# Designed miniproteins, single chains, continued (2), part 62

Each design is a single chain, and the fold is of that chain. pLDDT is the mean over its residues in the fold that is shown.

## One batch from the design tools (miniprotein)

Design m6270
Fold by ESMFold2-Fast:
Structure m6270 (fold): chain A 55 residues (1-55)
Amino acid sequence: SEEELQIRLEIHRLMLQLSPEDLREVVELEVREGLSDEQLLAYLRERLAQSPRRL
């Protein structure tokens, strides 16, 4: 569906904002835990919110 495609596009855009090390960890968690697209999107949003380098 269009909604499913939009979720996958958002996941892809968020993953491009991760460092190579963070991206590896996220991919390993997705494979190991069998995360749904919705769960992966929520995880990515939380991770990016927690990973801003504090000034």
Scores: mean pLDDT 76

Design m6271
Fold by ESMFold2-Fast:
Structure m6271 (fold): chain A 76 residues (1-76)
Amino acid sequence: KEAEEYLKKAREAVKQGNYDEAVEWYTKAADIYEKEGKYNQAAGYYFLAADVAERKGDTETAEKYRQKAIELQGKA
C-alpha cells in the first residue's frame, strides 16, 4: 500500500532527524488518504507533518499543513 510505505519512510526519517524528508513523506501519505476520502486519517498525517515542520523552525509550512488538517476535519 502506497500510503503505508510513505508512512514507514516518514517514521524512519524522523528517527534519523531528517525532518525535511519526514514532512515530505507524511504529506504524500496524507494526500493519498485525502484522495480516498479518508479525511480524518489525512488530517492526522497533515498534523504530523505540521509538527515536524515546527520542530525544524519552519513555522510557515507548519501553519499551512495545520490549516489543511483543520479544513479536512470539517469534511469528515
Scores: mean pLDDT 84

Design m6272
Fold by ESMFold2-Fast:
Structure m6272 (fold): chain A 80 residues (1-80)
Amino acid sequence: SPIEVLREMLEAVDTETDYEKFLEKLRELAPHLSEEDRRIVLTLAENVLNAKKQGKTGLADFYKRLLKDYLRAKIEELEA
C-alpha cells in the first residue's frame, strides 16, 4: 500500500541516525511510490545526506523537516 510505504518512510526519518542507511532505506521503498513522489522524496533525502556530509547541520535539519512535512501531507491526502 502506498500509505504503508509513506508511513515506513516517515518512521525512518524519525528513528534513523545513520543518514546513509536512511537514504538506502528510502531508495528501497521508493519504487512503490508514484514517479513524482519518488523524485521529491529521494531529492529531499539526498539533500539531507549531502548537507550532513558537509557539516551543515541547520541545512540538514531544514531538509529533514521538509521531507517529514511532505510525507505527512501525502499520507493525509491518501487517507482523505
Scores: mean pLDDT 84

Design m6273
Fold by ESMFold2-Fast:
Structure m6273 (fold): chain A 56 residues (1-56)
Amino acid sequence: MEELLEQLGSEDPEVVVEAARELKRLGHTEEAERALKRLVTQRPELAAAVDGVLRA
């Protein structure tokens, strides 16, 4: 879990999306959604990928 939380702070948006997807699968939905919403605010072009994770 700690490794996934560290990955949410990555400079690589793909790593952040994958870490959030895994956290959501483990039941840490609040942390995953917060990180994904922050990512979309900073990088709107990732909205489609983020929406896919939020809807899963």
Scores: mean pLDDT 75

Design m6274
Fold by ESMFold2-Fast:
Structure m6274 (fold): chain A 91 residues (1-91)
Amino acid sequence: SAKEEALKHLEEAKELLEKEFPDNPDAKKAIEHLERAMEALEKGDYETALEHLKKAEKYALRAALQANNSEALKRIGEEIKKAMEAVEKAK
């Protein structure tokens, strides 16, 4: 389902943030927003899930810029984008 597809991409983005940016405060905030997006998806609140995904993308960008790691940013951004697309399909 589109919901299962979104959750898979959310988990992948979370794993990448944990591996690429350990102990980075902005990466931790991005992960918190991804977890809130997962909770919103489980409740069927797709608009709240999208809001948290946008915030996660913003914090992931900050973490990547601090680490000067554009390759990690691209991979994480692609997973968040795929999650957003799957959430839009689930509406």
Scores: mean pLDDT 87

Design m6275
Fold by ESMFold2-Fast:
Structure m6275 (fold): chain A 55 residues (1-55)
Amino acid sequence: MELTARVRADGTIEVRDADGNLVATAKATSPEELAALLRQAFAAGVTRVEIDLPA
């Protein structure tokens, strides 16, 4: 199963499946929390990460 994680400029992480359904969401408030959440996402089957740059 292919999952994609997207990190928004405000630190919100959205995980979507191949059909575009939102399967998980989280908010990172620190770089350490972001790293932990991304590690969990990779363990859950995320194969692609997209990062939105701050405006």
Scores: mean pLDDT 77

Design m6277
Fold by ESMFold2-Fast:
Structure m6277 (fold): chain A 56 residues (1-56)
Amino acid sequence: SEAELEAQLDRIEKVLEESTDPVVKRVALHELERLREQATSPELKARIDELIEKYR
């Protein structure tokens, strides 16, 4: 469900904010790309794209 995708996005965002490990950051960015493929809402896709741009 989209609510589950939002929950996963919130978790990944927290990991990106809290982690200083470049390997963890890279894995989290790959998870964001996977969520982008599953997201159906334009708003959710935009939020995911914004996080990818911010943390690349």
Scores: mean pLDDT 82

Design m6278
Fold by ESMFold2-Fast:
Structure m6278 (fold): chain A 80 residues (1-80)
Amino acid sequence: LREEVRRLAEEAERLARQAAEAYRAGDYARAAELLAEAARLLEEAARLAEEAGDLELARELRQAAERARAHAERFAELAK
């Protein structure tokens, strides 16, 4: 379970880096999609952490998901 949480968080980080690259290229729609996907993976990682009894890690992961979602919404606005 700890390894699963770590893998999901690492994948979310990779997507966030890809989103930053898309943003620099002016592809705000792509950046928004990638960050929305990262938020979903972080939410899943948080759920698994909570199931494992690590409530602190679950809160941190949910906060990270919330930030990713907020950035995704902002970038979606820029894509207009």
Scores: mean pLDDT 86

Design m6279
Fold by ESMFold2-Fast:
Structure m6279 (fold): chain A 60 residues (1-60)
Amino acid sequence: KDKEIEELRARMSALVAEGKEVVDRMKKGEIAPEEAEKRLEALYAETQALSAEIEKLVKE
């Protein structure tokens, strides 16, 4: 349980870092704003799902 929660938190941290990288690449013109927005929406959805899984483990 605790190890699983830590693994989910590590994934959350990785998603946050990836989102920041997407924003930086968009600002540099390396990816289109539309593609960046789509990627950020996907990362946000994954973060929400991970948050829900952490809540399930804590609820036990």
Scores: mean pLDDT 80

Design m6280
Fold by ESMFold2-Fast:
Structure m6280 (fold): chain A 60 residues (1-60)
Amino acid sequence: MVEGIRKLLEKLKPYLSPETIKKIEELMAQAEASKDEAKKRELGQEAVNLIAESLKEYEK
């Protein structure tokens, strides 16, 4: 999960705002710091959802 999000972030970095990138990086850092697998998956899903919402705004 986290590795996939990292690669996706690298690919989409030029199309995302600095604020969105920072929020995604914070979610990834929290996921890496967590020892709870369920919480890691939840934080990873939040990062993916944030990327998806940002891309919807870009399409407008």
Scores: mean pLDDT 75

Design m6281
Fold by ESMFold2-Fast:
Structure m6281 (fold): chain A 65 residues (1-65)
Amino acid sequence: TTKLTALYLEAIAFGIEAGGGIELSEKDGKIVVKVSGLSPEQTEEVIARIKEYAKQLGVPEVVLE
């Protein structure tokens, strides 16, 4: 859906802004997020932002790999 595409683009942008990599995939109706090159604290912040945006869009649950 268009909402899922918007989430992918924003998540990638958040990762680049934080100085790391973000990869998203969909499995069993969930959005799976993989994070690389970020500290644990930065990872938590990025995931929180992705979850908030997903909630606003009505996208399926977001989980960290």
Scores: mean pLDDT 73

Design m6282
Fold by ESMFold2-Fast:
Structure m6282 (fold): chain A 64 residues (1-64)
Amino acid sequence: MTDEEIAAALRAAARHLGMEVEVEVKDGKVTITGKAPSKEDAERLIAAARQLPGVKEVELKVEL
């Protein structure tokens, strides 16, 4: 899975969860920045990211 495909998949997942986030991916390192309605929703997005092929690290910079 390419960085672009990972970013697209995570943007789709964030929209499904009602989250307003920015997604950046570099060499399998994912950075998600924005607002999450709850810690539980933020953790769900992290879990989704870690399941994608090619993801090595996930960093979440969200306001709760």
Scores: mean pLDDT 78

Design m6283
Fold by ESMFold2-Fast:
Structure m6283 (fold): chain A 66 residues (1-66)
Amino acid sequence: SANRKELLRLIGEILRLIGEILDLEREIERLEKEGGSEEKIEELRKKIEELEKKRKELMERMRSIP
């Protein structure tokens, strides 16, 4: 039961990270359409990279649960 609860918790955290990534991707699309700063777009891309790394780490942890 402990492993099942941890698995469900990790799934919930992964879904929240996906939501955050999608929000940042929408912001990038908005800035690209509005002719926004490439520097600002690069900052947002870096944030997405950090969130994707965290997501991958959580998925690896999920795969390690028996």
Scores: mean pLDDT 85

Design m6284
Fold by ESMFold2-Fast:
Structure m6284 (fold): chain A 67 residues (1-67)
Amino acid sequence: KELQERAKELEKRFKELIEKGAKKEEIEKVAKELMTLYAKLGDYDKMEKIQKETLEKIEKLEEEEKK
C-alpha cells in the first residue's frame, strides 16, 4: 500500500515535469524511481508505459538539440 501511494505521488510529479518541460535529468530521475516502484508492485504494464513516455519525451528533447 505504501509503495502504491508513493507511485501515485511520483506519477503526478512525472506528469507535471513533462508538462512543464523540465530538464531531461529531472524527468529521467523521477521516471526511473517510478518504474522501479511499479516493478516492485508487479505492475509491468504501468512500468512499460512510463518507460515509453520517458523515451519519447527525451527523444524530442534530443532532436531539438540536434536541429
Scores: mean pLDDT 77

Design m6285
Fold by ESMFold2-Fast:
Structure m6285 (fold): chain A 72 residues (1-72)
Amino acid sequence: SLEPTPEEREQAIAGARSLLDEAEKLVKENGKLTSRAASLITAAMLLAAYSGDPEALEEVRKRVKEIEEKAK
């Protein structure tokens, strides 16, 4: 199985949150969704999905929508 260990799951969730923090900062500084911010969002979504944690995935999806709304 390609399921993460508990430690890998926690690291994946922490990584996703960190990537979203950077994406939020870039959108705020640039006033738009840059290619770098979009890549960070994509990576965060993949890490959240890999974690297998539905609450973490919902958190990440909500934060992504908030970032996209601020980029308009």
Scores: mean pLDDT 86

Design m6286
Fold by ESMFold2-Fast:
Structure m6286 (fold): chain A 75 residues (1-75)
Amino acid sequence: MEKRLEAEILVALGRMYVSLGKMFESKGDLEKAIEEYEKARELYEEAIELDPENEEARELLEETEEKIKEVKEKL
């Protein structure tokens, strides 16, 4: 139970960093956008380690990795 709650908190934090990444991307600050998306990726990876059955964390990790790739291609 405790690990599952911790994973949920990490997912919520990851979503916040994705929002920050999108904000920086909209401003054209691509390097800062990548930094925030990479923080989100790490949080989702930790969430999956704590709760491997968390499908939301896995989906968000995949989406975030795709986003990092897209933004890096613009640099």
Scores: mean pLDDT 86

Design m6287
Fold by ESMFold2-Fast:
Structure m6287 (fold): chain A 60 residues (1-60)
Amino acid sequence: SAPPLKEITLYENGKVKKIPASEKEELKYQLKELLELGKEAGVLDEASEKVFEEKLKEIE
């Protein structure tokens, strides 16, 4: 099992997403990061979570 993490604290920093890439690749990374960050931080409800998941599939 994974040890306890401080990833929630990393999300508060807002500096996690800093990868320069192509527009499409950058957008995918951003949405995936935001989805994971929001779920971990507890700021995303089920509806918002589904929206992000659908957008990630749509980009492909």
Scores: mean pLDDT 59

Design m6288
Fold by ESMFold2-Fast:
Structure m6288 (fold): chain A 77 residues (1-77)
Amino acid sequence: MLKEFHLRVYEATKPLLEEASKKLSKKQLAELVERINEEVAREAERVLAGELSLDEAVERVVEFTEEKIKELLEKEK
């Protein structure tokens, strides 16, 4: 279950992170990845507790990633 969750998150967020890397500094990208890893850990805990389905948890991580990228881009100036 968790291995599949991590794989799906990686596949879903990879293209978003690749596009973000073209617009964000290395420091901002590292911070973004750290925040995503924190969210992945939180959602994984909820999946293990039976609070979320695997698909719902993946969707939440993708939404979080998109929101954080948007926030970082809006604070560029």
Scores: mean pLDDT 81

Design m6289
Fold by ESMFold2-Fast:
Structure m6289 (fold): chain A 57 residues (1-57)
Amino acid sequence: GAEEFERRARESRRHRETLSEERQELLRSIAEALREIGDAIDEYLRTGRFEKAEIKG
């Protein structure tokens, strides 16, 4: 019946989401980089200048 096709569609969706895990790993790396940027901004707000980043100008 139609129930069998719905079950198979659900299983295909789950397999597709497994492939999305590879994207999750990539996004985690991007999130780590954003955290580092956030830390540099926090340092600037704390000291009024970048102590960790060399800014010429």
Scores: mean pLDDT 67

Design m6290
Fold by ESMFold2-Fast:
Structure m6290 (fold): chain A 87 residues (1-87)
Amino acid sequence: MEEREKIKEMLESPDEKLKEEAREKLKEELEKKKEEDLKKAPSELEKKMIEKAAELYKEGIEKLDEGVEKEIVDKQREFAEKLLKEA
């Protein structure tokens, strides 16, 4: 929770170096969550949806480096969560 808030603050920073560091941290947190979710997934379909969701999150994080706001990443996260619910 506290780590997530820290990353959000870094992403909103005008400092490009802090944005790059936040992007790297987001990818690391995403991988950890993906591994945890995959371990708990009861079916192959659910595992595929988790993997697809992680790919969408990574694409969103990379777009932040192109000047895309974090709201786009949040929207991609919501979309990925919707996919997981329909799996």
Scores: mean pLDDT 64

Design m6291
Fold by ESMFold2-Fast:
Structure m6291 (fold): chain A 81 residues (1-81)
Amino acid sequence: SPIEELARRRLQEVAADPRLSPEDRALLMAAIGEALEMAREGVPLEEIRAVMERFIATVENPHARAFLEEFLREFEEVLRA
């Protein structure tokens, strides 16, 4: 599915990014995994967005925050298509 393909690609990027700490990687992987699980369960986009915005608010690394914000934008576009 397009959602699963997006999540897989973004998880691979997180794993390969040398600018991320192990703590940043764990948080980003958890956030992406949660978004994917919620989408699979048919949770409404507005609720997925609220959960993701809460993850974004806890991210201290600006690079990790920007990565997660970009993921959320792409995720919403795929869900609306």
Scores: mean pLDDT 86

Design m6292
Fold by ESMFold2-Fast:
Structure m6292 (fold): chain A 74 residues (1-74)
Amino acid sequence: GFQEGMLLYKEKRYEEAYEKFLEAIERDPNFSQAWAWAGEALQKLGKYEEAKAYYQKALELDPNYQSAARNLAA
């Protein structure tokens, strides 16, 4: 689940982390943190355009989500 994705991300296992965050999104599509962390994993995998889309979705669901807002700030 989401916690497993966070642990995999810390271990730099970004592809596996992304899969766990996608599982969290499938269970709750309104889980803004799961969208944001999927974006973080995509960014680490070099998929910058996809990561940006995920951050935008996280902010649409929770405009006060600071981590997603930081990644869109420019």
Scores: mean pLDDT 79

Design m6293
Fold by ESMFold2-Fast:
Structure m6293 (fold): chain A 74 residues (1-74)
Amino acid sequence: SLRDEGEGQLEVARRGIELARQEPDPQTAAALLQGIITSLRWWARRARAAGDDESAARFEALAEEGERLLQEVQ
């Protein structure tokens, strides 16, 4: 289901953000974060289109966390 697929994507994204926090190369960290943010924003739009506001909010919150971290490494 969209919810189950989304939960898996949230877990992958959380791990990716943690890896980005530990990445000493700012260009590598930025590239990883940009990919994660793009994916999370796509999943948020898909969830909202399906009426799943709870999942959409979770994707959006994690994307915002990634965007804040991205600003620190740029």
Scores: mean pLDDT 84

Design m6294
Fold by ESMFold2-Fast:
Structure m6294 (fold): chain A 72 residues (1-72)
Amino acid sequence: SVLEELKEIARRAGRLMARAAADPAYQPEAREAAEELGKLMREHPEYSEEAALAGLEAGQAEVEKLKAERAA
């Protein structure tokens, strides 16, 4: 479904944004992913809230993962 596809794109964007915060080398890829997500959310505003939540949750999980890896 469009919703599941949009949520997957949002999760990828969230993870890349988390990585970009830790490593500037990921900034271009994170920017492209965020721009793609933004375009799709404008095309499907009925799914924007669920997509945003999916991306936020994936980003938070990636931050915790990177934090644990850095501590090791």
Scores: mean pLDDT 84

Design m6295
Fold by ESMFold2-Fast:
Structure m6295 (fold): chain A 60 residues (1-60)
Amino acid sequence: MHTIKVKTPSEELAKKLAEELRKERPDIEVEAKGETVTLTSDGDVREVIGAALRVIGESL
């Protein structure tokens, strides 16, 4: 089991990130609290991290 926390610049971005990740990877547990998104998976989460960075980058 792997747990990764992604810190975003804002709560709105955290919400967008969580929704996008749930859409792309419904097999992964995604929880958004404030500006932080917590990802839990039994497998490799590298692809999920890539998706997270993509969503954050789109907001720059």
Scores: mean pLDDT 71

Design m6296
Fold by ESMFold2-Fast:
Structure m6296 (fold): chain A 66 residues (1-66)
Amino acid sequence: MGAEEVAKEIESQPDSQLKYATVQLLGAVDPEEAEEFKKKIEEGMPLSEVKEQTRKAVTALFQRAS
C-alpha cells in the first residue's frame, strides 16, 4: 500500500467527507498546517485545491514513515 493508493481512496469520498478526511490527515503530518487548512476551507477553498492538499499530505506521511 502506497501514498498513491491512500490518496485515491480519500479522493473517492464525497466532497464533505473529503474535506474532513484531509484535515485529519494533515493533522497527522503537521498540526499547525491542519489548523491553517481548516481556516482556508472555511474561507471557501475549491475542491480541486482540497484534493491537491490531500495528495501532498499523503506523500508527506509516507516520506516521514519510509
Scores: mean pLDDT 70

Design m6297
Fold by ESMFold2-Fast:
Structure m6297 (fold): chain A 65 residues (1-65)
Amino acid sequence: AYDAFLEGRRLFAEGRYEEAARLFRRAIEEDPDLWVAYENLGLALRRLGREEEAEEYFRKAEELR
């Protein structure tokens, strides 16, 4: 779970937002309570122009804090 999250962050830093989003989704599937993965998925989706979906994941991250 956390390994997928860390790899997602690396890809995000490289500007590989679609690949980062896929890894953040994997981290969520392995650990549904990992609020930082929802937050980072939102950030990746925002970079991809998917703002409505991004806001949904930001809300989920806040609820899990």
Scores: mean pLDDT 84

Design m6298
Fold by ESMFold2-Fast:
Structure m6298 (fold): chain A 75 residues (1-75)
Amino acid sequence: SEELIKKAAELVKKALEYLKQGNFDEAIRYAEEAIRLAKEAGDNAQSRVILHAAEVVLEKAKESKETGKILEVDL
């Protein structure tokens, strides 16, 4: 469970890096994978925090792709 949480957190960081670069497709892909791993980690405080962060990044990446503008993410 801890390893899944750690990997999900690393994927959220990668998604944010891609989003800041304007690579929306990669940002979406990494955020979706982070959500998957956070859900697999089980229901606990750490997994909920990472899941929320991944969901916020995914939403902003999708909005950025639709608008063509890099949107800010507040985590």
Scores: mean pLDDT 84

Design m6299
Fold by ESMFold2-Fast:
Structure m6299 (fold): chain A 82 residues (1-82)
Amino acid sequence: ELEEIRKKIDYLSRFIRNDPNKELIEKAGEVSREVRERLHKLSPTSVSKEDLEEIYRWYLNKLKEILKEFGYDDIVKEAEKL
């Protein structure tokens, strides 16, 4: 599950990085910063696979929402097939 979620995030993130739309890149960057803050707050001695999966699932869902707002529903569907 975590591996699968990360593959989908990587696919969507690579698409966003190659898009010329600065607003899309900025929105995705804001979400990426939030993910880093959430990961930083996890205890180094008790990080569970479930904690990581929850954060990455939230990240994936936020990237999907942003892409749909910018009209890339087809890209979201392609990621779901991974």
Scores: mean pLDDT 80

Design m6300
Fold by ESMFold2-Fast:
Structure m6300 (fold): chain A 80 residues (1-80)
Amino acid sequence: EKIEKIRELFDKKAESLLAATPPEQREQLEFDIEVQRGVIDLIEAVAKVLNDEEWGYKVLIKLLADFFGVSEEEIKKEIE
């Protein structure tokens, strides 16, 4: 499942980012990560209602690219 692979990638990248973050900045980053998880859940729910997994996949690729400060192409390569 495409959206499941995106969730796995998000969790993996979020864990790596948290591990590299100083303790004094960690609380804000943990909050931002939880907000992004909520948005991922919402996009997945909307994609299911629309019966359009490809739309959900595209929206989530952009979301991860924006959140981690990388290109959409880089995110697609990591999911592959």
Scores: mean pLDDT 83

Design m6301
Fold by ESMFold2-Fast:
Order: sequence, then C-alpha cells, then structure tokens
Structure m6301 (fold): chain A 109 residues (1-109)
Amino acid sequence: MSPVEELWELLERMRTASEEEQLEIAKEMLKLVEENYESLSKEEAREVVLILVSAALMLAGTERKEHIEVAKELVEKAKEIAEKFDLPETLRELIERAEARIEEELAAV
C-alpha cells in the first residue's frame, strides 16, 4: 500500500473513531508522513497536505487541549511539505486558514 493510500484510510477511520482513537490515528499519520514525505511526488505531496489539514480540523473540532496541540503539529507538517514541494498558493492559503483557526481554538482552552 502506498503511504498516500494508507493516509487516506487513516483519515476515513478517524471520521468514526472515538476522540481517544482520533488522537492515536493522528499520531500515526504524523509518523507515516515523517518517514515517507521525502519520497513523495509533488502530486502525492498535495494529497498529503489535504489529508493533514482535514485531520487537524477534525481534532480541533473536539475542543480538547491535547487534540488541538496535535492538530497544530499536523498543520505545521502540512506547511513544511507545501514549502518543500512548492505547492500552489491556494493550498498555502488553506493551510494558513487552518493554522489561524487552530491557534484561536488553542488560545480558548
């Protein structure tokens, strides 16, 4: 299974998971991305950024401090990948909006 396919499966599992399971899935996503992102194509990197931002917003939606802190890590990794692969401005704007929302939610807990 490709790393991108595995990340999509993890994201799908996250949708129906408990809050505790969502946190563990997010940590597994971070590990998988850290081990594999150097070998990604630019197209795969775009998909990874979308997955990480989606997962981050789901964790931030829990309004729990630990979940929001992991959401911040996911968005920071998405930003790093977007910069490394010179991804389109529309994806960078998506990341910036997610980062702003997560920072606001982290300040509120």
Scores: mean pLDDT 85

Design m6302
Fold by ESMFold2-Fast:
Structure m6302 (fold): chain A 68 residues (1-68)
Amino acid sequence: SALSEQLNKEILEAVKNKDMEKVREVARKMLDARLASRPGGDREEMLKKIDEEVKKLEELIKNGIELK
């Protein structure tokens, strides 16, 4: 719980600062923490999902969120 809260806080700060390198770093730490607690998940698939989520965050930061 404390680790998840800390990592969530770090990723939000990285997004606010538009620091995509730090967003990727925190996302990888989140994956490592989850795999340590639950070894056996598809690591390769989880890495791809992280890359996809980081890519989406990068796009949102670059272009902003358009509300209609």
Scores: mean pLDDT 67

Design m6303
Fold by ESMFold2-Fast:
Structure m6303 (fold): chain A 106 residues (1-106)
Amino acid sequence: MVNDALNSDPLTQTYLGSGLYTLGDYDSARQLYQGAGSQGNALAYTNLGDLYFDQGDYQTAIDYYQRSLDLDPNNALAYQNLSDVYQQMGDYQLSQQYRQRAQDLS
């Protein structure tokens, strides 16, 4: 089955999405990440945020990082990535706040 792992373990779906993202197949990566995130994988939503951040869609990136935090409130990576987005948007105060939160969780 494309997954024992892909239906009962969304981690494989997230890793396959990361491979496709690295190869530049953003549409397939997005679909796999959306599926994995919908099944409760916080990392998949973090990776969706990264995809949109790399494309310059900062608001969509923020929305996906927040969805990742809804699933895993202690996700230091999502806070670090929110810090990076707000820095690119010029909101240095929020950037520092999220960076500190990421450090507190590490």
Scores: mean pLDDT 82

Design m6304
Fold by ESMFold2-Fast:
Structure m6304 (fold): chain A 59 residues (1-59)
Amino acid sequence: AEGEAAAGERGAQARADLLANIPTFRVVDEHTIEYLDADGKRRTLRLSPEGIEILLEKK
């Protein structure tokens, strides 16, 4: 149960940028993405539809 909401765009953007550059990620839903952390653990993150589209365009 981890629901930390960043009060600044910096944190959100840094996270989105990392996900957008991740070669191995999976779109769970239109607002949810699953990716592997530095430890190799599966993590899920909620992103805006625009952010998800950027990830899809990467491929």
Scores: mean pLDDT 61

Design m6306
Fold by ESMFold2-Fast:
Structure m6306 (fold): chain A 93 residues (1-93)
Amino acid sequence: SMDSQVRRQTDRLNRIRDRSIRGMDRGRQQMTIDRSSGRTRMQGMQSGMISIGRQTTRDFPQVSGQARRQVQQVRDHRDRQMNRAQTDIRSMN
């Protein structure tokens, strides 16, 4: 049913969001060793989530609001982790 599909896709988006957030947390730590690699990791997690959100919205328009919210959460988290990484690096120098 459409309801079960919506729930399944929402659960999938939530799991991918959580993995992206964990990847970004590792990216923040990586920036203290290699700023470029850490930034690339965080940007990759954001781009991946945006791509998945776009595909999910095309296939299941009924979850477009959920997809948009999950993408925004990942974007906001990336911005916060980037700022925190820069602060950590400055405090080390």
Scores: mean pLDDT 86

Design m6307
Fold by ESMFold2-Fast:
Structure m6307 (fold): chain A 65 residues (1-65)
Amino acid sequence: SAESYYLAGLRLYQEGRLEEAAEWFEKAIELDPNYAKAWEQLGKVYEELGRLEEAKEYYEKAKKL
């Protein structure tokens, strides 16, 4: 489920495995494009990676849901 992918992403994020965390959050939104929490977490990951323009886009997606 989208929630299962989201929870897997959170575990990787807590471990500092940022790019792998992003992959799981992306899988969550592939299953449920309206999963605002997954978009928000993807924004946080990209912000921590220094990819600020991409982070902004993901935060805006979450805000519109």
Scores: mean pLDDT 88

